# Designed miniproteins, single chains, continued (4): the designs that were tried, part 91

Each design is a single chain, and the fold is of that chain. pLDDT is the mean over its residues in the fold that is shown.

## One batch from the design tools (miniprotein)

Design m15164
Fold by ESMFold2-Fast:
Structure m15164 (fold): chain A 91 residues (1-91)
Amino acid sequence: MEEAKARAIAAVERAYEELKPSIPAEERPEVEEAVEELKKLIEESTAETALEALREAAAKLGKLYADKLSEEAAAYVEEIVRRAAELLREE
């Protein structure tokens, strides 16, 4: 469980680093806040696998931030989650 959470968090961090240059400076603060919340939600997950922990955290984040993020920031967060899931499937 601890290892699964660590893998999910590492995947999110790698995805954010890869995508960060493509995120406009205006959107970065909102995206960074959402990414930090996503990592916290992963740590709170009871899922047995990294991919399941990421999926549960992403669903919770979407529910909590549905009306707090701009459409642009939300799109970047979704792209980060998608890339993180790809990284976890590639081992």
Scores: mean pLDDT 81

Design m15165
Fold by ESMFold2-Fast:
Structure m15165 (fold): chain A 65 residues (1-65)
Amino acid sequence: SMRELIDRAFERARALALRATAAGRGDDALRQITRDFQGLKKRYPQYADLIDQYLAEIRAAVAAA
């Protein structure tokens, strides 16, 4: 389902953001992830709230790292 694809995209993006943060590139990774997820929201507006929650969770994880 599209929901499962979005969930997997979130898991991959979170792992990528944390890896990039460890390398000093967290801000660059967050900009790219935000851009990609805004594209997903435009294409699948029915998942906009879920995508916004996932973006907030990724930002919080990066800030805590």
Scores: mean pLDDT 88

Design m15166
Fold by ESMFold2-Fast:
Structure m15166 (fold): chain A 93 residues (1-93)
Amino acid sequence: ADATFQRFQDNLEAAEKLKKENPELFEEGMRLIEEDPGRGANKVALLVTKKTGDKNEGSRIGGGIQVYYGKKVIDEQKKEAEAARALAEKLAA
């Protein structure tokens, strides 16, 4: 089902746009999610809403930063797994 993937892409684009337009807020959002993954996205949404006055934009950006952070974590996990596999294969030779 591609609808979920499309939604994640839209959220990721919102996060990328924020990173370009307001990098300080993007960095704070990433930190809030890292410190409190369960509520970090909501904290970011509230922070953006307070700064912009737009709760819909706050919600999109909160979700977008959460997706961006999740993607970064997954990419790092994959990198570590691939490095470990490459080392194991090299040592088995």
Scores: mean pLDDT 76

Design m15167
Fold by ESMFold2-Fast:
Structure m15167 (fold): chain A 81 residues (1-81)
Amino acid sequence: KKKEEAEKFIQKARDALVQGNLEEAASYAKKAAELDPDNPEVLRLAFAILAQGIDQGKPELGAKLAREVLRSAEEAKKRRS
């Protein structure tokens, strides 16, 4: 259930990255992180957002959004412990 929902948000985040939309990608990645924080694709999305932010000349935005995704995963893990 949660893993299936997370996969849908992971795919939406990837689609947003293909479109160059960092904020939309981070929004979907955060939702995936809340549903399945242990999914390694969440970490890969955070790094992809950072890399694309650098490529777009917005490294501060990329770093901020990547940190938000990772923070969402950490908070989701904390709620299970």
Scores: mean pLDDT 84

Design m15168
Fold by ESMFold2-Fast:
Structure m15168 (fold): chain A 58 residues (1-58)
Amino acid sequence: GAAERAVEAAARSSGAGAAASAYEAFKILGGDTKEAWQRGARGGGEGGAEAAREGYLT
């Protein structure tokens, strides 16, 4: 949905920091956001590492 789109865009552009706020919002709405986070984290460098730390990538 719209929340997932916002998370993907934020994760791609700003990495973990900016996307984390959006992700926190939408993970309350549904677990499918993990897929959106993984897509954003693909090019996030530190975003990918932070996603793993949060348990998103596993």
Scores: mean pLDDT 54

Design m15169
Fold by ESMFold2-Fast:
Structure m15169 (fold): chain A 78 residues (1-78)
Amino acid sequence: DLVDRLMAAVRAGDYRTALALANQLQPEDVAALRARLAELLREDPELAGNAGMVLAHSKNPLAREIGLELLTEVARSA
């Protein structure tokens, strides 16, 4: 599962692998990724911020949109 591998890379601090997986993100992955990131934001806002930065730097517009949304939520929670 792409989303499970992406979340595992984020939690491991392996942002190169996370970025490579974000570049492969498909429309069908979006809902699952949003749900996992919303949970991460509640558990670890700092790690969620790091995930948002990685996603925002993706070449994939789906990943960039999710990353920018996540960074906005992190900023509002501070």
Scores: mean pLDDT 87

Design m15170
Fold by ESMFold2-Fast:
Structure m15170 (fold): chain A 90 residues (1-90)
Amino acid sequence: MDEIVRETGALLSTLTPEQLGNALGVGYVEARRLGDEESARLFKEGWELVHEKGDVQGGVDLAGEGVGAMPSEERARRLHDLIRSVVDGL
């Protein structure tokens, strides 16, 4: 789990605030779709930190926590891979 969280943080730390907001939004929508409410809450709080407070590092950290809050490493890896695919498409 810690490896997946670290990989997500490293990926997202390379993004502009706008790109990071998009990645956080994708994480929120996917976590909510799967019923992973704690993960969805963390992505939403990360999005609010970036967009309302300009706290880019806080947004990155909460996205990592959101991935780590997934109920299994398999689900965390799938969410990370989805976020990575969105980033690669930017």
Scores: mean pLDDT 83

Design m15171
Fold by ESMFold2-Fast:
Structure m15171 (fold): chain A 64 residues (1-64)
Amino acid sequence: AADARFAEYDTDGDGYISREELLAVLTARGEQPDVDAIIRVFDRDGDGKIDKAEFEELLTAGHE
């Protein structure tokens, strides 16, 4: 389930993953992702954040 991974990225517990949270977690893991491209693809609401449903699609589609 995506719940554990979502909680890991949602560091402030607000139910959304911000660009800064996504970048911080992935950078801490040694990743260098294009977070702007990820958000543009998965941010369907246009609010600059990733909700749980969008995050589950990101996990299902894979990265890269």
Scores: mean pLDDT 66

Design m15172
Fold by ESMFold2-Fast:
Structure m15172 (fold): chain A 81 residues (1-81)
Amino acid sequence: MKLSKEEAIKKAKELVPKAKEGDSKAIREILKIMNSVENLNKELAEEAGVDPSILAAQMLVMNEHYLETGEVPENTGVKFP
């Protein structure tokens, strides 16, 4: 079911601290939300304390893997920024 933009932003912000700690479930949920609602990069970058363009690039790589496999990449070199 499609979340409202407000609900998606709130849920994504709540997941950012866990994603920064390498929680694959939190990263997967953020990617799922991003696939349902556009324009989350600014809000996520603000919560993570990073540049929106850097976050967008990293999330694009993670999202491509998620759409192809249904899983988050193993954290050997790819992490939430």
Scores: mean pLDDT 64

Design m15173
Fold by ESMFold2-Fast:
Formats: sequence, structure tokens, C-alpha cells
Structure m15173 (fold): chain A 59 residues (1-59)
Amino acid sequence: VLREAVEHDLSEVPYLREIVEKALRGEEISDELLDKAAKEGNYSRERVRRMVEDAVRVL
């Protein structure tokens, strides 16, 4: 995954930056928060979870 692609997703996907910041702090991410991001961004929860994992790996 390219850093530029991750930065783009962080700007475009609702709540993704907040979720990634929580993950970087070692905080638990609720399924409700993932579902909220998925619904507003028109993605699946699995897709949002993968975006978070990719962002944490790159950042």
C-alpha cells in the first residue's frame, strides 16, 4: 500500500482518521464505530477495518 493512497483515504473516508488515531494510541475500536464509518462512506465494515490496518502499517 502506498502512503499517498492511505493519506487520500484518510481525507475522503468519514471517521477513518479518528479511528486510525485511536488505533495508533492502542485504544480499542468498537464495531459500532467501524459500522458508522462504513455506512457513511458506503463501504463494508471489513473494508474499513482493512483501511485502518493499512493506515496503521504505513503511518
Scores: mean pLDDT 77

Design m15174
Fold by ESMFold2-Fast:
Structure m15174 (fold): chain A 66 residues (1-66)
Amino acid sequence: SDFEASRKAGELLRKSPRARAIGRGDQLIVEGELGTVTVNVGSPQGARAAAEFAARHVPGVEGLIE
């Protein structure tokens, strides 16, 4: 479910201080040492905002926009 994907993305961000948060089209992709999770955000603006938020608020997380 989308809820489970969002929850797993949040866990990767908390557990992987060198995780990448990538906004690609309507999707947020979170790449961490423990795996990769894709979240369907539903808009490019939302995906960008989510990646930027993660980079700003989680130490060591890299935010990327594709």
Scores: mean pLDDT 76

Design m15175
Fold by ESMFold2-Fast:
Structure m15175 (fold): chain A 57 residues (1-57)
Amino acid sequence: MKKAVATQPVPKTGPDDLALRPGDELEVLEEVDENHWLARKDGEEGLVPKSAVEIVE
């Protein structure tokens, strides 16, 4: 399990996207593509852009 923190605000633009605010803590579940991870925040799973989060564990 990888822990990550959002560094940028990310709006929910699609049903598979996870909305982020700076400082949100996430669990990275897997890599979906070169630019996105599948992550979990507060029990909800969705896609997050790699550029908007930093792995901390």
Scores: mean pLDDT 78

Design m15176
Fold by ESMFold2-Fast:
Structure m15176 (fold): chain A 90 residues (1-90)
Amino acid sequence: MLEELKEKIRELLEEIGKILGISKKEIEAAFKAVEELVEKMKIEREEAYKIVLEHLEAMVFIMKETDIEKLKALRDKYDEIRKRLLEAQE
């Protein structure tokens, strides 16, 4: 079940990446950032991944109805979060 949740999250991140024009390398970094976030949430891993999956599904739905400038702003915010997660590991 955990691997199925991870695969669905990866698929959604790839879909987001196509919408925002992000590289495969950046999508992989995004997936790793999600894994780090889940580990820091202090709840059952499967439950944490389900929460992330539901939020990404809602985000994809919104993105398909949102203008390009808002999608670019969301990508910039995502990059900021990823950098903060990496800095917190140092």
Scores: mean pLDDT 73

Design m15177
Fold by ESMFold2-Fast:
Structure m15177 (fold): chain A 72 residues (1-72)
Amino acid sequence: MPIPVSEAVKEAEKKMEEYLKENNLEIEEILGVFYDPEVDEAIIVVKLKDGKILITRLNAKTGEVEIEIRDA
């Protein structure tokens, strides 16, 4: 069964913070925090100080995490 939405978001936040620390990245602005019920994913979108967008997706069913950086 999927984990609760609040726990999925909290876990996505932890994974995002770990990635930021490992890659020496800093958040400028949090653009959004979403839950997609079609794929059971918590999604966090942030703007980095270098102007790039970082997207963290956590699948609440599998626990898999995907982190993408996009040029803005």
Scores: mean pLDDT 80

Design m15178
Fold by ESMFold2-Fast:
Structure m15178 (fold): chain A 61 residues (1-61)
Amino acid sequence: MPEIDVPADGTAARAAELLLAWPGLSPETKAIIREAGADLERLLAEVPDEAVRRLLAAMTA
């Protein structure tokens, strides 16, 4: 368990939590988000929905 003072993609984990609470997402998209979790790069690659990409961008702004 690599627990060092590294950012560790905290933004991706937070984004995943907020997206899972988003009522507009399909259960399939939510499953992808849950599986990707802390992997921002994988999350963006797995979710081809532009709306989700916009949400991630807004959350990191």
Scores: mean pLDDT 61

Design m15179
Fold by ESMFold2-Fast:
Order: structure tokens, then sequence, then C-alpha cells
Structure m15179 (fold): chain A 64 residues (1-64)
């Protein structure tokens, strides 16, 4: 799937090392949105954020 610039920014915040694991910063971001990061891969978290337009907008605002 080709990622938009916004989607790439979200993925890079969740997994900057591209190792499939949530970064400490990515975990903190998810917790700030009311999402429990426990047991989530970066791909699972990314899919959750993209499935909800309101969550996607809130993530992008938090990254600005």
Amino acid sequence: MDLSEDEQRILDALDPDHDGQLSAEGRALLESLGIDPSGLTAAEAFGMLLSDPELKERVLAALA
C-alpha cells in the first residue's frame, strides 16, 4: 500500500527504526489518544489509527 505523507509521518512516529516494534515515543503518543499500546505491533497500531478519521487527525495534530 502506497502511504501518503501524513500516513508516513504517523508510521515514522510509531516505528522510526522500521523494526516492527513501537518506539517509546509511539507508545506515549498512543496513550495520549487513550489507546493501550500493550501487545500492539507498529503495524497494528498504525492500522487502528488509520481506521478512525478522528484518531488520524488527532495524531497528526499531536505530531505538528
Scores: mean pLDDT 78

Design m15180
Fold by ESMFold2-Fast:
Structure m15180 (fold): chain A 87 residues (1-87)
Amino acid sequence: RQRQISQQMNNILQKIVNGDPDAPQQMKDLLITVFGFSKDDADKIVNSIMQHRNQLLLNPNISKSTIFHQIGTLFQQKINDFAKKRV
């Protein structure tokens, strides 16, 4: 269970780093189906991650591994916020 979710998350994050057009939708679907977020909350989380990725891409010398690590950290923070809040 945890291993499969982590693998799916890592695959989606890698696709976001690579600029795959389907990756934001796949992340939104994961947030809704696995983590139970509403469409609006999933949109906000995905938009936050995409904004952070775009900010990082302003540096043309940034490594894909750095982008992956930073957006992965942000994603984990958003999930932790859900766990702490009474939703």
Scores: mean pLDDT 78

Design m15181
Fold by ESMFold2-Fast:
Order: C-alpha cells, then sequence, then structure tokens
Structure m15181 (fold): chain A 104 residues (1-104)
C-alpha cells in the first residue's frame, strides 16, 4: 500500500487542480454569477468524490461515472476553451486516482 505521505500529495495535487478550474471560471467574463456558482458547486461535489475514493468509500469505476456525470453538466455551462481546459484537468485527476488505487 502507498504511504500516508503519498496519499496526501495526491490529494493536495488534485485539490490544487480543482481550485485552478474554479478560479478560471470565476474570472471568465462570458459566465453569469449564477453559472460561476454552479461551477463552484460542481467542483466541490467532485472534491467530495475524490475524498470518498481515497477513503475507500467508492470504487474507481463509481468515481469515473461521477466524473463523467459532472463533466456532462460542465459542458452545458462552460465556453469551449474553458471546457477543453477542464477536460485536460479531468484526465490528470483520473490518471492520479488510477495510479493511487493501483498502489493501494
Amino acid sequence: PASPLEGSIVLATVLALLVEMSLRARKDPSLSDEQKKEVEELMRELGNYVLDLLNGKISLSEFQAKMEEILAKLKTILPPELFAFTQELYDQILGLMQQYVQQS
């Protein structure tokens, strides 16, 4: 199993990626205040699923399904450039979570 330090580094990295997404959405002039709030709520929901996966409360397949559900909602809200950036962050998060589960 991975050390507690390795799990902490993975969590910190993923949370930093989620914060970056939230910050970019907040600064995007094409989004309404309501849309910005929806993005922040979806990022918070995703962060909770990351914690659930790291704590063994959900499987990797359940986590992936939840990520896809949130990504579909984000696609209806985000402009194309910001959505493309979000997809890149999603790939990074999924890769980190897959690596962590394989080591645990």
Scores: mean pLDDT 81

Design m15182
Fold by ESMFold2-Fast:
Structure m15182 (fold): chain A 86 residues (1-86)
Amino acid sequence: SREEYRRRLVELIENGDYDTVLAEGDEEMRAAAYLELAKKGDLEAALKFREYAKKQGILSAASYSEKEIEEELKRLEEKRKELEEE
């Protein structure tokens, strides 16, 4: 079922198999994978997540508030600035 398929993709995200989720997942699952990569410090994933969320209204579908996403993106931008100063 669709729910079983999504549970499998969530398990892949938890196991760190993001490439499979990005290749085989739907738009919502790809956004979720990009968000988890962004939280781990992948700035390109953060930008891709923002584009998906803005274009597709995925923010409500992914159960994340715009505020939570803005806070995570700000945190990642601060980490990027630190990396550029080294």
Scores: mean pLDDT 64

Design m15183
Fold by ESMFold2-Fast:
Structure m15183 (fold): chain A 93 residues (1-93)
Amino acid sequence: MEELKKKVEELLAKLEATLREVIELLRPLADPAEQADLDARLAALPAQKAAALAKYHAKIEAGDEEVKKEIEKLSETMDEEIAAQLEKLRAAL
């Protein structure tokens, strides 16, 4: 159980760090309205990570056997999830 909590914390931290880095790279290329949206997204990242982490921790503590498969799938599809978040970001701009 501790290993699952550690794994989800590390995966969510990597996802947040990657999204933050990409948003910061895109910001100087954006117009003022797009920059305001990117700033809002950056500000929201810690809260979104905390909410996701709390959700996974609750499932792990409840003994949800499927949560292990969910975390393993997240690890396997991390690049796809990052790509999906980047596509949503570009679509919003």
Scores: mean pLDDT 75

Design m15184
Fold by ESMFold2-Fast:
Structure m15184 (fold): chain A 84 residues (1-84)
Amino acid sequence: SMKERIEELLRKMEEVVERMEKTMEVDKGRKEFMEINKEMDELAPVLSPEEQERLGEISRRLAELEREAEEAKKAGKELEPRPE
């Protein structure tokens, strides 16, 4: 069903962001995230309020990672993995 597909995509997006947070492999994670996000964008008009909130939290976490990556790049530093 559409609801099951939305749940699958949200879970995959969360898994990608969690991996990025742990490994700091931001470029690899961004590519994976964008492929999932293309399909999620097609489903955006039918998301429930709870699904929209969950997607918003995922997007917030991704934005924070992108900010950290951009700051590190400007400083000429490599990103360090976060502790478990």
Scores: mean pLDDT 80

Design m15185
Fold by ESMFold2-Fast:
Structure m15185 (fold): chain A 72 residues (1-72)
Amino acid sequence: SLLVSRAVGYVIRGVGYLLEGDREGAARSFEEAARLLLSVDPNDAIGYRYLAEAYRLRGDEEAARRYEELAE
């Protein structure tokens, strides 16, 4: 799927931002990857895990926990 390939691209960008110490850049990239994955399958556990990680990187631990529960 082209959308899944784009999501993988955003994951790679997010990892790149983490290596540079840019937590907000990483969060935005993982959030966009999650959005693309969830647009293909709204129950995609991997999509929810990236969304949880984006919220965790922003310090929103409550939202991260909620999305982690959806990934279980």
Scores: mean pLDDT 89

Design m15186
Fold by ESMFold2-Fast:
Structure m15186 (fold): chain A 62 residues (1-62)
Amino acid sequence: SYEELGKVIKEAIDKKGLTYREAAEKIGISESYLRDIVEGKRKPTGEELARIMKVLDIPPEL
């Protein structure tokens, strides 16, 4: 679910000690867009999701 996805992304950012701004810059999206994804307000594209998972070291089994 998108709610579960947002939680996983938030936990990964926190675990890496990144700010949302730093995480967004590494992913190549705006900070506001990343926050909207985390809050379930916006669905990332497949390409954006792949970049999020790669940057935050989230395993593909999600």
Scores: mean pLDDT 81

Design m15187
Fold by ESMFold2-Fast:
Structure m15187 (fold): chain A 80 residues (1-80)
Amino acid sequence: NAEKKAEEAERLAKELPAELEALVKAGVPMEVVELYARAQAYMIYHLDPERALELLTEAAGELEDPRIRRTVLEAAAELA
């Protein structure tokens, strides 16, 4: 169901900034946080490829850490 996949992609994208910041605050190594961010970006792309760039760009705008923001934007650009 395309509608359910699009809704799931939007939910994952909205939750992504808080999840990534929580991992950083918990002391998870940056390399692992970057891999998780990239994996989530790929998942969002597979669920809704037409809106993935928009959703990931919006999620990146919510991120406080410039390194993680760059990782999300790079993943979005690679998938576009």
Scores: mean pLDDT 85

Design m15188
Fold by ESMFold2-Fast:
Structure m15188 (fold): chain A 67 residues (1-67)
Amino acid sequence: SLSPGLALGVRLASHDTGIPRALLEREVRRVLAGEISQEEAARRLSEATGVPVSTAKRAVSGALALE
């Protein structure tokens, strides 16, 4: 399970960017596990959703800021 802070961060970032919460949570979990960088997570989310990479980067960074 996500920490309460991270869960809130994912929820807010999903709402603000239109990125589906489940996709954002999955990629953020991979960053926390050391499997991918924040930049790679943003690129993958951009490719999956069609949002700009800059928007996806803000979503990933915003979610992690409440960790």
Scores: mean pLDDT 85

Design m15189
Fold by ESMFold2-Fast:
Structure m15189 (fold): chain A 60 residues (1-60)
Amino acid sequence: ASPAEEALERAVFAQDVAAMEALLRADPSLAPLARKAVEFLRQVGRDDLAARLEAALAEL
């Protein structure tokens, strides 16, 4: 995995949505991983974070 993919994974586990948004804006190729992160955040009941990340994906 790339360093960017590893950074996104760490941000997802930390539930740091600001870091997830910043990483996605810097590297739009992370969009497929970010979509998986949205699903994960919904599964753990963080619909607030999922909505923010989904909005960032829509702006790409």
Scores: mean pLDDT 83

Design m15190
Fold by ESMFold2-Fast:
Structure m15190 (fold): chain A 75 residues (1-75)
Amino acid sequence: MDEETKKLEKLAEEGDTDAIRKLAHLYVGQGDIEKAVELYERLVELTGSKEAVDLLAQAYITAGDFERAEEIRKE
């Protein structure tokens, strides 16, 4: 088990946006796209930034969910 992943999970749970981004990117690299989507959804909720929306849209596309990617880019 990766010590780095555990540290990121704790910080992400506490609302650290940098930890959420890093953990989501790690899950994308591991192929855990569903977990990455959940983390990017939380990042959008916490920040409301266009960058976070774009990251979430990319995660949806990687998951094959083109419809949801299009929906969030519309608004």
Scores: mean pLDDT 80

Design m15191
Fold by ESMFold2-Fast:
Structure m15191 (fold): chain A 68 residues (1-68)
Amino acid sequence: SPLHERARKLIEELKETLKRTKDPIAATVLAVTAAELDFALKYFPDDTELIEELIRRGEELIREVKER
């Protein structure tokens, strides 16, 4: 589905942002967010509201990290 494709693309963007991050706290939050979204896709794939909320949070996190 388009939502699942968006989620998978975001996981890759979170991982790429993690590789470029020197702040260990930011790196941890990026890693946890990517893992949480991956877990939701595997175990709750039909929970579209959960996946949309996790996508929103992940996109906000990437914006915050890029502003640093």
Scores: mean pLDDT 86

Design m15192
Fold by ESMFold2-Fast:
Structure m15192 (fold): chain A 68 residues (1-68)
Amino acid sequence: DLSQLLQLIGQILSLIGEIEDLERELKKLKADPNADQARIKQLQQQIDALRQQLQQLMAQMKALDAQL
């Protein structure tokens, strides 16, 4: 369904943007020698979780595309 595919693309783009924002914050923290190491670890875990979610959504998109 084209409508489902378009909705899924929107979700994927939103998630990519969120990952990009978190990666920018992580880069800033890693550049700071006084940065909270617990916060760095938390951001790394959050980015990893979002990347796994992105892979699942992309797999769903490919499955829908194969039906078109």
Scores: mean pLDDT 83

Design m15193
Fold by ESMFold2-Fast:
Structure m15193 (fold): chain A 70 residues (1-70)
Amino acid sequence: MAELEAALRELIDALDARASNSVVEEQLAKAADIAKSLGWDGLERIEGPVRPMFVLTPEFFQRLRAVRAA
């Protein structure tokens, strides 16, 4: 779980810093891979016709807010 929280913190930092779209997508992909390895269904990566897409659940936003508040 610490790895997922660290990845979500990095994502929050990138978003708050208004990082490039490529950096934000890399952080989302990293967080999704960690979530999958931990069996957490809050964030899923789906292969789209043009690029990977991400399914963001209510649990994802709840955890993201909790990490931001910590």
Scores: mean pLDDT 73

Design m15194
Fold by ESMFold2-Fast:
Structure m15194 (fold): chain A 94 residues (1-94)
Amino acid sequence: SLSQKLKEERLAAVKAKIEAWMAEIGAEGDLEKLREELLKMAELIAKELNVDLEVLEEAIEEVVANIEAGKITDRDLQFIAGLREVAEKILAEK
């Protein structure tokens, strides 16, 4: 039960952080705006870290499809959080 509670608390914290970020960028309820912002981060990461952009684009489309279907996973939430963290680090180093 403790392990399950810790997992739920971590997911709730990640979800709250993503919801706050979506509100900040004006993407709450706007999947097209969310896709555009995630794609901008993916393009930055692909360029600066020599990562395959196609792999990131496929992951973004899966996340957007899951949100549209009301089936968002913990993996999707962590993908958004990770993409944002890496993009913020790149921008801070420039």
Scores: mean pLDDT 78

Design m15195
Fold by ESMFold2-Fast:
Structure m15195 (fold): chain A 74 residues (1-74)
Amino acid sequence: MVELTLSRTTARVGEPVTVTSSADEPVKITVRNAEEERTFEGKTATLTFDRPGTYAVTVENEKGTGSAILRVEP
């Protein structure tokens, strides 16, 4: 089972958000909204956003998926 932890669920433009997976091995980390998608591999990623919006964050491996919603404000 894979769990996703966000350092925060609401951020401002330019504010760092750390995504952490509970998995022992690297996972696929995907951050997306209606306009864009970014993908990373690893156990953690630190993200900054230049556009406000609602983003879906997911982590995936062979053991399952975890997800969270992140809101980015101006």
Scores: mean pLDDT 80

Design m15196
Fold by ESMFold2-Fast:
Structure m15196 (fold): chain A 103 residues (1-103)
Amino acid sequence: DFGEPKNENSKLKYFVKFPLTYDAAAEGDTSVTSPASVEVGFVAPLSGKDDPLKYLLPTEVSASAYLYDGKVYFPAALEALKEVAKENGLSFEEYYEWAFRAI
């Protein structure tokens, strides 16, 4: 089975875009929430020894997000996440799970 991503390329066996509920009124946005809409996001790579978890908050839409087997995958961000985890002495598993959990 597909328990976790292997790398950022087309290594995903399956992917499913999931709907995102967006409260346009609370955000002052006129965009309408759509069940077919998908939030795409990424985490910004850190360049220092800061706690990377504080920067794993969702940022603006930049890449497709896929839901498979209860996990969210950002293929475009996988290499960046691996590099940042290694630079900060974190387990890639912990770092990645935190990243997609924050999304």
Scores: mean pLDDT 40

Design m15197
Fold by ESMFold2-Fast:
Structure m15197 (fold): chain A 74 residues (1-74)
Amino acid sequence: SEKIKELKKKAEEYIKKMIDAAKKGDSLQVINDYTQLTQQYIGQLYKLDSKVGLEMAKKAEKAIKEVEELFKKK
């Protein structure tokens, strides 16, 4: 499905933006905004394809843990 491909690409883009923002030391507000958008696209993926949704959710969980560790080290 073209819609699934689009949503997956958007979820991956916002996961990357979230990590990049944390590495650059951007504000918590910016990081939280990217996290919110990531979760919105993953939620839409779950409704269309639960397997793809779960795969993206696992990637987002790993990214969130990486962001948390970056904040602990400073």
Scores: mean pLDDT 84

Design m15198
Fold by ESMFold2-Fast:
Structure m15198 (fold): chain A 78 residues (1-78)
Amino acid sequence: ADQSVFDGIEEMRKKAKELIEKYPDNKEIVELANETLKKLDEIREIIENNGPDEERLKIPAKYQEVLKNIKKMEELAK
């Protein structure tokens, strides 16, 4: 289970970095990608550090924000 979650986080991180590399002059994409990377780091820290149950309960919401940001970046890249 944890390995699948980490693989998902790394895939999202890779996608955000690729979007910055392809569209470095698109400020909205760069800002959303950097926000996405920060949120992915937060999710990883909660999982790795066995954060309090209340923080772990927020992981699904944080992951939904990451997915929303990625979709918005993809639309801006059109």
Scores: mean pLDDT 79

Design m15199
Fold by ESMFold2-Fast:
Structure m15199 (fold): chain A 66 residues (1-66)
Amino acid sequence: APTVTIDGNVTTVSGLTPEERELLVEAAKKKGATVTVDGNTVTVTAPERSEEERAKREKLLKFLNK
């Protein structure tokens, strides 16, 4: 299994296969996270402000979908 290290809003995943790396990069980008790739290591940074804006948007969508 890949090694996962979490430090605040930064998640570092190492030991990925090339296929797993590509899937993680695509998934993170679709979620609006900042992604840095260095070989088989992927660093995903979730900015706190974007999480607040996303949570606000999700709450708004849930309110409108009611």
Scores: mean pLDDT 70

Design m15200
Fold by ESMFold2-Fast:
Structure m15200 (fold): chain A 77 residues (1-77)
Amino acid sequence: MKMSEEELEAEVQLSLLRMGYSVALGLEDKEEAIEALRELIERAEEFLKSLPEELEKIKKEVEELIREAKEALEELE
């Protein structure tokens, strides 16, 4: 399979966002966890808006991550 430069960059960004989500969930301080999740959601939403329609699979994975992060944030608040 041929990965475009844009697809490769998107996969890297998604991996970084997923890592950020895991780190946020591991924070012992509730206030720090809330702040980290809010920042993650903002970054993920901006990334989602920048993604081309051709990267449908990555777009769906980012949307799922945003949903999970919002659910985690609501449980902490």
Scores: mean pLDDT 81

